# Designed miniproteins, single chains, continued (4), part 36

Each design is a single chain, and the fold is of that chain. pLDDT is the mean over its residues in the fold that is shown.

## One batch from the design tools (miniprotein)

Design m13219
Fold by ESMFold2-Fast:
Structure m13219 (fold): chain A 87 residues (1-87)
Amino acid sequence: MEEEWRQRLIDEVVQLAVEAAKENPEVRTLVGEASKLEDPDEALTYLAEGARKLGQPDLARAFVAAQRLLSPEEKKELLNRIKEALD
């Protein structure tokens, strides 16, 4: 099911973000700054670039995959779940 793998991708990206934030508090700051962006694609691009700069290449690749593969609604779901998980 196409729906099942998309939900798995969202769950995986959220988990990677939570783990990265526990190792590097700057990831939490990065997510906070991205939450100010109204466009989900711009937010995911910002998160991918920031994760790469923070030495989190797996998280950066996950954000790039989410931006390319998820619908606009699923991107908003992902961003909301990350924000809630890191609060």
Scores: mean pLDDT 83

Design m13220
Fold by ESMFold2-Fast:
Structure m13220 (fold): chain A 84 residues (1-84)
Amino acid sequence: MEEAKKLFEEALDIIHRAADTLPDIEAGVVDIISAVAYLLAQKGDFKGAAEALRKAANILESLGHTDEAKRVKELADEIEKLAE
C-alpha cells in the first residue's frame, strides 16, 4: 500500500507540472481529474485512481505532452498491479 501511494504521488506530481504549462481550461480539466484520482486513492480505490490518472495522461498526450503522458500511464499500470 505505501508503494502504491508513492507511485500515485509521483504520477500526480508529473501531471501537476505538465498542467502548469497548459491553457486555463485544459489545466482546469486535468486538475478536476487529479482531484477525483486523489479522492479515490484516499478511499483505497487504487484501481479507480489509476483509471483517473490514465484519463489525465490521455489529455496530456492530446496536448503534446507525450513523454509525461507515457510516464503517468506506466505509473498507473504499476499502481493497478499493486492494487490487484
Scores: mean pLDDT 82

Design m13221
Fold by ESMFold2-Fast:
Structure m13221 (fold): chain A 87 residues (1-87)
Amino acid sequence: SSMLVEKVEQLALRVVLTLLENADASAEEQLAAVRKVLDEFAAQHPELRAIAERLLAVLEEAVRAGLSLDEMLARVGEETRRIIEEL
């Protein structure tokens, strides 16, 4: 569905902007900020809950691996592309 793709892209953009807005924060603080945004978005769009959880899981793995902000942004982009290809 075109509308579902647009909502996934909107969610991914909000995650990217949240990471950039928190660029000077710790990785744990960046993750907490993204978690809040994903939870709020999933509450407004329950059909995207599984997708929001998938994006959160990728970022939790990136933080656990000690990845940089640039690497976290790349992982979000990569996972978003995979999600859209599966729709």
Scores: mean pLDDT 87

Design m13222
Fold by ESMFold2-Fast:
Structure m13222 (fold): chain A 100 residues (1-100)
Amino acid sequence: SKLEEVKKLIEEMLKKLEEILKDYPEVKPEVLEIARKGAEEILKAIEENASAQEIADIWHKMMDEIVELMRKNKVPKEVIDKVIEVLKETGAKIMEIVLE
């Protein structure tokens, strides 16, 4: 199902984020909390047949909150860039599934 495919992508994303942020205990718990919350909103939106635009908006808000949190806590740019890459790649794959 679309939901099971999206759940797997989210689980892999969370695992990647946890590994990237392993050495950043000041932001890791909050980043993972924002990511889980955004993921729950995405899964609910998909279950409720929300538009692709609504799903994209939820994803972008989550990504913006994560980036702002990391920037505020002075996480190195190279680490922020790695997190953005994971979020962008996962978001693109989710949107591909949603547009099926």
Scores: mean pLDDT 89

Design m13223
Fold by ESMFold2-Fast:
Structure m13223 (fold): chain A 95 residues (1-95)
Amino acid sequence: AKTEAGRLVIEAGSLLSLAAMYYSISKMIEDPEEKAELLRKALELARRALRLAERAEEVARREGDDGSLAAARAIAEASRRLIEEIERELEEVEK
């Protein structure tokens, strides 16, 4: 990407994809300790993706980059949903 917003969108999207991967793997793990470790890794990555997406949204607004703005909003929304799902599963595993 050639814009600062575009670069942040790519980085946020990559982190979100990695978070989703760890979350998916955690669903296949039966051991509670290993599952919790994967869920914590997914949560950290999803939170990082959200922070970068929110920064990308701010930068895109300043640059007038409507494409990056739309992408940043989508990644932020997806990141928030994933965070909520991971937090719910961690709550059940750590009981």
Scores: mean pLDDT 88

Design m13224
Fold by ESMFold2-Fast:
Structure m13224 (fold): chain A 90 residues (1-90)
Amino acid sequence: KELEELKKKLIELIEKNTKGNKKAKEEEIKILEKAVEAYKTDKEAVEKAKELVELAKNGIPLDSEELEKTVSEKAALIARFLAWGEELKK
């Protein structure tokens, strides 16, 4: 399952980057778990997130304040983690 493989790789990256900071690790994993849950439960947010990831590949930023005002919180969250997953493939 693509999502479970991505989740595993992202958890490993979080553990590597936060090895000395237990609180930061817990916060990052909690955010990842929210994104994974939104991906599984909100199909409209997933489709919107995929659109945002394609726009980001063409140079449009995913974390702009304007974008957060115009999309659902779930779609923005999913898009950020999908983009992070694409970077891991490189």
Scores: mean pLDDT 68

Design m13225
Fold by ESMFold2-Fast:
Structure m13225 (fold): chain A 99 residues (1-99)
Amino acid sequence: SHMDEVLKIINELAKKLFEILDKGKASSEDVARFIGHILAAVGYALEGDFEGVKEEIERAAKVVKDSLKKNLDPETAEKYGKEIDEFVKKAIERIEKLK
């Protein structure tokens, strides 16, 4: 179903973003904010609100990027930020292709 595929996309993206967040030595507060947005995306997916899913994915990614900027040197934070942007773009494209 579309819901099952969206949940799979959220799970795959969340794993990739969490690996970067963990490497960036994120605070417990930033980890909690990240998890909160991923759970909100799951909630929207269960309601069939794919616009809500996309918004919460973008918010989760922003938490990761902001955490990296606080904890890492600017060059490393920028490299991970670009990688995050690419993962998010591909996830959103996959969601938008569902019929």
Scores: mean pLDDT 89

Design m13226
Fold by ESMFold2-Fast:
Parts: sequence; C-alpha cells; structure tokens
Structure m13226 (fold): chain A 105 residues (1-105)
Amino acid sequence: SEAERQALIDAITAAFGEAMRRLVELLRKHGVSEETRREIIKIFGEALTKLREAVEAGRPVDEILAIFDEAGEKILAVTPPELQDEVRRILDEFKERVRAALEAA
C-alpha cells in the first residue's frame, strides 16, 4: 500500500540520517580534509536518492541492496586507510537496517 511504502521510505530516511551523522562525526574527529569529507557525503547522499527511487519503483530487495554495495565501494575508495574499518561498520549497520525494513514490508 501507499502508507506501507511511505513508512518504509521514512524508516530508510531516519536510518540514513543517523548513519550520516555518525559518518560526519567520525571524519571530522579524525581531521579528514574538507574535500574528502565532501566527496564521501556526496556519494552517500546520491546513494540515498537511488535507494528512495528504487523503493518507490518497487525494485527487488537484492537490487536495492546492490545500491549499497556500489556506494560502499566508492566511499571506501576515497576513505583514509586508517578509517576504512570504522566507515565500513557504519555503512554495514545502515545496510542491515535497510534490509530489515525491506524484509518487514
């Protein structure tokens, strides 16, 4: 239903907001350059747009989660090596929250 789709989008948006907050805090705390922080934020934000569009289009769970894998690879490629494990944990937690929301719908 439209109400169920809206609840799913709201859940994904809330999970994204928490993940973005944690990601920005981590990058700032470790003195990551503004240029690198901006690139990571851009990639992650573009991933949210694609996720929302895929959910609205009723795409399969595996196709929606593939957006995460592509974005995660791009984010990790520009992340300083010493922060890659912490960034991966934030991204993996967000992916699992999205997967759980999709499976509950």
Scores: mean pLDDT 84

Design m13227
Fold by ESMFold2-Fast:
Structure m13227 (fold): chain A 77 residues (1-77)
Amino acid sequence: SALEKALEEAYQKGRELGLSLPEEEARRLIEEKRAETARLREQAAAEGMESGVEPYVLLTEAFIKGAEEGLREKEKA
C-alpha cells in the first residue's frame, strides 16, 4: 500500500540521518520529533481528531525508529 511504502521510506531516511549526523545532533532531532508527535496526539485527542493526525504521526515514528537504529549502528562502529 501507499502508506506501507511511505513508512519504509521514512524509516530509511531516518536511518540515513542517524548514520550521517553527529550523535548529539541526531539525539536532538529525535527528541524534537518525539515532542512534536506527542503534542500533536494530545491536541488531536482533545479535539476528537486522532484519525486526522495518525498518518503523519506514524510516518514520524517510522523516521524516529530509523534514526535511532542508525545512531545505534554508528555507536557500535
Scores: mean pLDDT 80

Design m13228
Fold by ESMFold2-Fast:
Structure m13228 (fold): chain A 89 residues (1-89)
Amino acid sequence: SREEALAEVEKLMEKVIEMAREAKREGGNPEASQKAIDAARTAKNFARQGDLAGLEAAIRAAVSQMEKVSKELGEEVRKLGERALEAMR
């Protein structure tokens, strides 16, 4: 259902926010970490509006910012983002 899809996106984007907050707390490129938090929040808003193009763009922004922190964190955010996009299809 749409409600289940939105709940899954909220959960996945909250994981991205938690990962970015941890990276920021540890001093891992604070600017990129903050931009990833902002992008994940934007992704949640686009998902609530049913804007799949906006959701995809916000996820790509979060991935790009977390890649600046580390390749591993960027790859994990990409996986979470792909699952979020799949849930909304």
Scores: mean pLDDT 89

Design m13229
Fold by ESMFold2-Fast:
Structure m13229 (fold): chain A 98 residues (1-98)
Amino acid sequence: SKMEELIKKLLEAGEKLKEALENPETGQATMEKLVEEYTETAVEFLKANLEKIKDEELRKAVETVLAALEDESAPESVKRAAKFSAVLLAIELAKEIE
């Protein structure tokens, strides 16, 4: 299913980022690419599963983060913070649907 594929991509992106963080030889460009890939996968996973979230607090947190990312008037710093929050929320949601 698309959900199983997205969970696999999220876990793989997270593992690659972890390995890069543990390697002092990792270049800035590589780190930025891995962070962006992990973030984009997390956002896609949240959007695909938003209506399936049964936990009310988790759902509200996801809706808030997605709204911030879609708000063209939001500062880039807010959007970057929302992207990182999306990763944490995607990990929590992936555990909930086990």
Scores: mean pLDDT 79

Design m13230
Fold by ESMFold2-Fast:
Structure m13230 (fold): chain A 100 residues (1-100)
Amino acid sequence: SGLEEVKSLLREILKKAGFDDETIEEALANFEKYVEEGDPEKALKIAQENLFKGNVKERAKKVLPATAAYLYLKGYPLSVIRSTMLGVARLLGVDVPEEE
């Protein structure tokens, strides 16, 4: 299912960024919650409102899952979700090592 593919992608990005397992699981729980709510505009608002708040860890736990949920609910392909999340991670001050 597309949901599990996006969850795997979010886990991969956060792992590469150096976040601990607790932070990753909290981010995934936020993603599932935003998808369950089924409101892409609300998810986008959460991402926008939290983009520059708190520390990097708190931003990553809210902004990245909200961004992923918005794009998933809007039907964007996994490649667009990946590239958008990497761009947003950079805006948060998170460095995600690129794969060759």
Scores: mean pLDDT 83

Design m13231
Fold by ESMFold2-Fast:
Order: structure tokens, then C-alpha cells, then sequence
Structure m13231 (fold): chain A 57 residues (1-57)
């Protein structure tokens, strides 16, 4: 259910949070909250979060 635009918004949120010095767990929390607010499914959120965690490592 996640569109390419929703995935991009999640990535931009993660990059902005990382640039602000937030921890990986705080970045993940912000991404989850953003995607939930957009109505993205839990399965799609988990997939996007896994990709963002890989980028943050």
C-alpha cells in the first residue's frame, strides 16, 4: 500500500533526523509515526524501517 511518494517521505524524514543527530531507534520511531499517520500498513512500515536501518548503519 505504500506509494513511492510515501517511501520517499519516510527516507527524507530519516535523513533529516540522522542529520539532526538522532539515534537509529529515534529515527525509526519518527518514520513509523509518519507512515502510520499516512495510513501505511504495518507490513509496509516494517519493510521501509528495515531499509532505513540498513542506511543508518
Amino acid sequence: MASDEQKRAALETALAAAAAGLSTEEIVQKVRDTLRAMGVSDADIDAIVAEIRAMAA
Scores: mean pLDDT 77

Design m13232
Fold by ESMFold2-Fast:
Structure m13232 (fold): chain A 79 residues (1-79)
Amino acid sequence: LRRVSRTVLVAEKDGQRLIATVVETEGTVSYTIRTENGELVAEGSFPSLEEGVKAAKEIFRKLGFEIVGEGSASTLVEV
């Protein structure tokens, strides 16, 4: 069984929306923050999903965006 975990955060400010996607694959965590138009605002990698989510929330706070949504999913895939 392989586990793939994803967390999506949505943040808003003055009618603008940012979407953060944090993905864990094989012990590596990556995050991307994009505008609604798909423009990359920030990206990086961390050793855990928890740290990646924390980093995304810190970026939103620094930019003055309010988190309005958070969704997490973990899927087990049989190989």
Scores: mean pLDDT 75

Design m13233
Fold by ESMFold2-Fast:
Structure m13233 (fold): chain A 80 residues (1-80)
Amino acid sequence: GASDIANRALREMRREFGNSYVSSSTLARRISRLTGLDSGVIRRYINRNVPRNPNGLVHSRDVLRVVRPFLIRQLRRRGV
């Protein structure tokens, strides 16, 4: 179901990015590949909900915390 896909994607993201500063575009593209959701939609959600550091990067842990309920809602809307 939606929660299973989201939880698997988030486990892979934690493994790949750990506790690092990364561009929102890089994280959105990777989540898109893991979930099948649109990367632009994910990127816009990240940019609205996670602050960027002075170099324009977002903290991976903050992104993964805030995107989980969003990913579940989007997957459910797709009938997953």
Scores: mean pLDDT 89

Design m13234
Fold by ESMFold2-Fast:
Structure m13234 (fold): chain A 65 residues (1-65)
Amino acid sequence: SNAEKISELKKKIDELKARIEQLEREGVRAHIDGDTETLASLQAEIRRMQDEINRLEKEIKELEK
């Protein structure tokens, strides 16, 4: 059912959000340590995961129609 698919997509979004929070904490550490290369890499990963969340949220909206 669409409700079951929506629940699975929401779970994936929650998992991605938890991963983003972990990478943001690592980014704070990299910033404090002056590790600009690691900070840039982490920011790129966060952007990719945010794009995936946006894709999944759009998929949920289509399933809610």
Scores: mean pLDDT 89

Design m13235
Fold by ESMFold2-Fast:
Structure m13235 (fold): chain A 79 residues (1-79)
Amino acid sequence: PSEEQLEAETLMALGLIYDAIADIALKNGEPIDEVLETYKKALELFEQALAVAPPELRPDIQANIDYVKKKIEELEKEK
């Protein structure tokens, strides 16, 4: 793989880890502020991945961005 592909895949993987941590925290009833902060870290990582991603990876990364943005919007409405 190219350096750009490896970087995008690594950033996407890190984003997925933070997304999973946030989902578990939300299910466990952890503070919404902490859950939001973790989802926002996932979003930042996905956006970094999208910036360096080859065209073939962009749709999957964009889907993850859209998912996390929706979660952030829903949780911010609870505040």
Scores: mean pLDDT 86

Design m13236
Fold by ESMFold2-Fast:
Structure m13236 (fold): chain A 72 residues (1-72)
Amino acid sequence: MTAADADAAARELGELGDELQKQGAPLAEIQEEVARKTLELSGVSVEEEDGLVTLTWVDAAGKEVTTVSRLD
């Protein structure tokens, strides 16, 4: 990631948070959306299905790692 990519990501996250706040979204929902966007911008694949969140990334050895967490 270049400094320009990091600046673009930070601006995009700020705009997302501002837009959700403008729409009257509660703070918890804004935090969840920003967290999800941050993971996506970091190269982590995020899938949500029926309250389950599946995260997929590639580790330092080039091995695909998948984890599943329940939203509560």
Scores: mean pLDDT 68

Design m13237
Fold by ESMFold2-Fast:
Structure m13237 (fold): chain A 107 residues (1-107)
Amino acid sequence: MSLFEQAKKLYEEGRQALDNKDYDKAIELYQQSIDLLNTLDPNNPEVAKLLAMSYFNLGDAYFEQGKNDEALEYAKKGLEIVEKGTSDEVEKTLFRMSLASLESSIS
């Protein structure tokens, strides 16, 4: 299994933990995915996309725990990666809308 495939598996396991409302486990799994992805080529668009998704879902997990400052910080990191031009315009719009919704929910 490649490091990218390992990161993707950790991301998918994190999503399952989030769906089960196991927020601590989701945070751990997304963080492990991010740690692996940060060892890979940031110019690879698939790496950048999964990294952005992992940061955004890490933010969602923190939001579900009521950790609003951490939720915003990680959601913004995900958007910064997407905005760098390694993802499509539909994905950029989705991340922008999701961050705006999160900011509105925190106010």
Scores: mean pLDDT 82

Design m13238
Fold by ESMFold2-Fast:
Structure m13238 (fold): chain A 74 residues (1-74)
Amino acid sequence: STMERILTAFRYLSKILSAEDTLTYTILLVEAAELPNQEEIVAELREIRERYLKGELSEEEARKRTEELLQRVL
């Protein structure tokens, strides 16, 4: 499925990029996917990214919450 491909891309990006950049590219991939629930997924991903940028989430917590979200909507 498209979401399984996005999750795979997220996992790969998480190994080579910062949490900020990983979330930015993951958001772009979800927006490009044109899923029926795209707006809700993007909003939740943006919230995780914003909390990370504010220092409310560690890099590890931001990555974990992103993976959990992508798995939940799979």
Scores: mean pLDDT 85

Design m13239
Fold by ESMFold2-Fast:
Structure m13239 (fold): chain A 60 residues (1-60)
Amino acid sequence: SLVDQVRAGAEQAKADIEELESRAKARGGYTPEEGFLLLFLKAVRDAMEGIAAELERRQA
């Protein structure tokens, strides 16, 4: 379903955030590029979670 696809997208964004944070932690800090990418990924995650919640509300 569309809800499942959007939730999968949110979970992928969460996984990408976790991987990026893990790599930065191992090196002792973030690069500027990683910082911007993290902001973008967090925005995508939050948007997808909001969309999924709204779609589920409409299907209830």
Scores: mean pLDDT 83

Design m13240
Fold by ESMFold2-Fast:
Order: structure tokens, then C-alpha cells, then sequence
Structure m13240 (fold): chain A 85 residues (1-85)
């Protein structure tokens, strides 16, 4: 049933948007960017969150040719812009 398939995909998409909004309040912030903000604010990270953040920073370092500090500042600026939008 094409209508059922479309409804399912719409529900999945809405769920993803709802999840992102619930976690950050900003649609453009990823879970990894939120972890960077928590780290910058000095909040305690779980062992799983800490490992995820480390892997994320390593990946971005390879792609962006930037330091972890620069990536954290970029994520913070993006969060501020999203909050103002």
C-alpha cells in the first residue's frame, strides 16, 4: 500500500526531527556537536559519550585539517546561530 509506505517514511522522518529537537532544541545540532558543547561547558560525560566524542573529533580532524579546539569553537558558534534562528 503506497499510502502506508509514505506514512511510515513520514513518521520516521518526523521521529528523527523530534529526536534532534528534544536533544538540542536546535535542528542543525548533531548529537556529536552537543557532546562537544557539554565538554566545553565542563559537564561530565559518560564513558560511552567520551569515546564517541573522541572518535568524532578524530574524524573531523582528518576531514577539516583543524584542531579539536577549533572544532569545538565552530560547534559552539553553530549552536548560538541555531538558537538565534
Amino acid sequence: DPAEELRRRAREEAERRRQARAETGQIELTPEQQLMLKWMNGEELSPEERERLRAYLERLSKEANATPEQLALRAEDEARLAARA
Scores: mean pLDDT 63

Design m13241
Fold by ESMFold2-Fast:
Structure m13241 (fold): chain A 94 residues (1-94)
Amino acid sequence: SMEEIREVARKIVDHLIEKYGMTLSPEEREELVEIVAEVLKRLGGPDGFLNASLAKIAEVLKEVYEEKGLSLPLGVLMALARDLKEAAKEVLGV
């Protein structure tokens, strides 16, 4: 369900924030949660996300960010894909 996907997205984002000592407003955190939830949804949920290549995750991230009017460099998208996939593995105990 979308609610279950959002719960996983929240855990991934909170883990990423803690790991890198990020300072985000509640609004910035919720925006990042919605981006991650949409990426998870498009890749077939958490299992589909974990089975996706970094290039595929970066492709979907690019699409989601462009829909929000933001174009990120490929290097930034690939770095974010790697960080999110690593956080997901740690959150899900894989």
Scores: mean pLDDT 87

Design m13242
Fold by ESMFold2-Fast:
Structure m13242 (fold): chain A 85 residues (1-85)
Amino acid sequence: LPLDETDKKIVKLFIDNIDNEPSLAEIADRLGVSVATVSARRSRLERSGVLLDVEVKKGLIAIKSALEMDTSTLLGELHQLRESL
């Protein structure tokens, strides 16, 4: 897969900010390129599957966070039920 320096920098920004997805405008500002350039490069990277690993990891983090939240909520409800008795 032919990645140039701009493509590599975009991929690195997504990897470094997995929990906070950077906007096209933020990437453009950080790289000193136009938003249109970033948009075109991102679309190309998505079509080539380069961003798939980042999106998969991001999805796994979201699922883990949701599971931890649900567990904390369940434990909180159990504690409240015990206090109400």
Scores: mean pLDDT 66

Design m13243
Fold by ESMFold2-Fast:
Structure m13243 (fold): chain A 94 residues (1-94)
Amino acid sequence: MSVEDFKRALELAEGLLDKLEKAAEEAIKAKDKEALEKQLEQAEKLRKDVEELIKLIESKEELSEEEKEILERLKELLERIEELIEKIKAELAK
């Protein structure tokens, strides 16, 4: 997998998370538990996909500066996904 492939995957994941965060906020305001359950499922899938990308990059013997930047952004993205998952779970527990 090339640096360009990793960058593309990161950009797609970031876009998906932005949409999930917005959808979750709207569902919380609407008290739509069914929508929140669907968003939780999507967020958990995104977490697994991002974890696999991190693992693939970290499996390389040497990282370029661009790969290091992508890895850092993926780790930040993973933290945001975990925060979203916790927020959705807390709302579903109400």
Scores: mean pLDDT 86

Design m13244
Fold by ESMFold2-Fast:
Parts: sequence; structure tokens; C-alpha cells
Structure m13244 (fold): chain A 65 residues (1-65)
Amino acid sequence: SAKQERALAAAEANLEVARAQGGAALGVPPEEVEVEIEVTETNLIVTYRAGDRVVRRVIPLDQVG
């Protein structure tokens, strides 16, 4: 629970940076990127969407703190 809460808080705190990274990966302006965050037992999953294009990043909870 505590690891998942910390990971989610860190992801929310860096949402604008996440949009910029997603925009670079998808080839669109950051304003057109939708960011979805999911926390599992072991990973933080960040999904970037723009239209029908999707990029996903998986970050181990140990790397989030």
C-alpha cells in the first residue's frame, strides 16, 4: 500500500513532465497527450495516448522510492 501510494503521488507530481515525454514519444504537442497512470503490486505503469497511438512505460516501484 505505502509503495503504491508513494508511486502514485510521484507520478501525479510530475504529470506535466510526463505529458512532455509522451508528446516526444508520440510526435504530438504535449497538450494533445492523455496520460493514464496505473499502479500494480510491483510496477508503476504510465500510458501516453494521442488519437489511436499509444506508448507505455513500466517503472518498478523500487525506482519510484
Scores: mean pLDDT 77

Design m13245
Fold by ESMFold2-Fast:
Structure m13245 (fold): chain A 82 residues (1-82)
Amino acid sequence: SPIEEFIKAQLDKAEEDIALAEQLAKEGNIEEALKILEETEKNLNLLRYFIENVMPDSDFKKEVLEQIEKLLKKIEELKKKL
């Protein structure tokens, strides 16, 4: 499904951006790390809204919503450490 491929690509990008933000924070680039985390959080919230309102109920929908929730919690924890 093109929609499922799009969602997977967005989740992969979010994981990569979070990892980049963690690395930037370790290097002392706190401002850039925070900007990436805030942008990723906004994008994940928009993706969650799209999935909840557009996709029919399925195991895929449940799994991706759970993954988004885990990524959002990780972003919140990382922002608290900055």
Scores: mean pLDDT 90

Design m13246
Fold by ESMFold2-Fast:
Structure m13246 (fold): chain A 67 residues (1-67)
Amino acid sequence: SPYAEEAERHAAAGDPERVGEITRKAALDSGASPETIEAFSRAAVEHARAGDPQGARDIAEGALNAE
């Protein structure tokens, strides 16, 4: 998805804050609860901070399918 690709790109660029924003938007677009939105955003930020762009991408993609 465009969200996953953008999250991976920003994670690779060393910008965890933007990865969190992108993942939050993906979860919002999926109609996720506030708690689920925060959980996905936090997880994506942690993967980006750990130098794991693929992990950040996977979390952002998962956010689009959040309940």
Scores: mean pLDDT 83

Design m13247
Fold by ESMFold2-Fast:
Structure m13247 (fold): chain A 65 residues (1-65)
Amino acid sequence: SKEEQETAVGNEAIARMKAISDEGFDQVGKAKTREERHKILEAMKEQIKQVRADTAARLKAIRAA
């Protein structure tokens, strides 16, 4: 069903965002400067933004089918 497909897409998005956060915060912990930490956090923010955009596009495609 479309509901099951939407749930699967949502669960995949949550898993991807968790993986990005886990890796990003691990890298932040290893960073030696404020500038390095800021760069990592901005990269994490952009990756999460991309996951949200991809998820919205996938949901739109499912709902239009």
Scores: mean pLDDT 88

Design m13248
Fold by ESMFold2-Fast:
Structure m13248 (fold): chain A 83 residues (1-83)
Amino acid sequence: MSSIELFVKNYAKKLGKDKFSREELLELIRKYLEKQGFSEEAIEKALEYAREKIEEKGKDEFSIEEAIEIANEAYKYALELEK
């Protein structure tokens, strides 16, 4: 179980939900990247990437598994930007 999986599950528990809206998912990703110590520039670029992935799915609600997938992709994108 990865740190992102734990973060997403804890965030879902805090909200009392098992699904995330687009806005909740983007806020979750922002908070996770901030916690990892990424720069604001890297966070904004990773959120832009995440928004594109969200739009591609064409829906307004995301499961915990989908949230983990998108958050993990945003995290990887931020890591490449900081290299």
Scores: mean pLDDT 83

Design m13249
Fold by ESMFold2-Fast:
Structure m13249 (fold): chain A 86 residues (1-86)
Amino acid sequence: MFDYSTLPGFREELLPVIEAARERLLAKYAGKATEEQVEEAIGIVYRTNYDEETGGFRKSITSDETSTSVDTLVELAEEILDERLK
């Protein structure tokens, strides 16, 4: 399992959001992507959307543990997975 706790701006409250997004992506990409590829895509979303100048993220996935945060994380991770599966 990828250690998301080392990512900039990570909060423990985001673990359920990450797990929900991971489950949705594993279901959607069944037979198309591995568990490792899904976990790496989620990690990339955090790395590429963290803004060091503001101390936050450019997307709403940092604010709270909501359906909106899960949907946003899934959408951003799908963009990465679709690019890598080309």
Scores: mean pLDDT 66

Design m13250
Fold by ESMFold2-Fast:
Structure m13250 (fold): chain A 96 residues (1-96)
Amino acid sequence: DLEEVVRRFLERTLEPARELAERGDREGFIREFARALEEVLGDRALAEEIEELMLKALRGEIAPREAQLRIQRLLAEHFGDQEALAELAELEAARA
């Protein structure tokens, strides 16, 4: 059963990330999250770009909201989610 396999995989992968977050290791949390994301998405380049955006936001190099919008766009493009892409375009237009 695919759902059971995915559930067990996420449980194993997210547990280390949770432990890092609980002890305040924010960069460690982001790295473990990106590793999980790479395996779920099957796209290393996408996972690396998302990791870089999260780390830049954490370090104050970009606004957290800017990182969030870029990550949402990358994920919507990867999944071909036309509704999400339309909603993101409206949010960007509303902030211009």
Scores: mean pLDDT 71

Design m13251
Fold by ESMFold2-Fast:
Structure m13251 (fold): chain A 98 residues (1-98)
Amino acid sequence: PEKALKFISENENNVAYAAALSLIYYLLNEPQKAYEARTKAIENEDKLSPEEKKIFDLSFLIAGYYYTDPEKAKKYLSELRKLDPNLADALQEVIDSN
């Protein structure tokens, strides 16, 4: 998953993407990194701008619905794509390969 790995290398220290990175790591079968990213996301939620909080919320909704309601996960991924196409492309790549 070249797009996902590139996104990780460029954004792994960006707290705005920590929630999305948690899902990417989980789908890449990296559960320890997924857990660490999720913890970082929750601990830094209050530091996010309103725009960053939308990315955070959509990332958690996608993760929450991924197994239980894949059609809702796809709808939220489509909303995320309008805000951050590069992140959405990285997530779509790991979703499609999982």
Scores: mean pLDDT 83

Design m13252
Fold by ESMFold2-Fast:
Structure m13252 (fold): chain A 93 residues (1-93)
Amino acid sequence: MENPVLTTGDLRALIDEYKKMDPSNVRADKLRDIARTVVGLTDADLAQLDKALSREQQEAFLAALSEYLREEAEKYREEAKKRAEEHRRKLRQ
């Protein structure tokens, strides 16, 4: 197994996945904000798929992402519950 190296392409793929889950782009914007404020990447840097992150940038990003994913997991669980209830309600009408 090669050592895991984070690139701007990896960050972009993660942002795109969150964009698919949230049509408001709030989650995608939060990940982009972490990339800009914690990692120091610009939107132009994120457009470059093969720009390798430094060790410090990788550690900072993973720490910030882990915290954000903890909050998102809790929120997503509540949203999934509400969507299931709304779907059930529409089927009854």
Scores: mean pLDDT 68

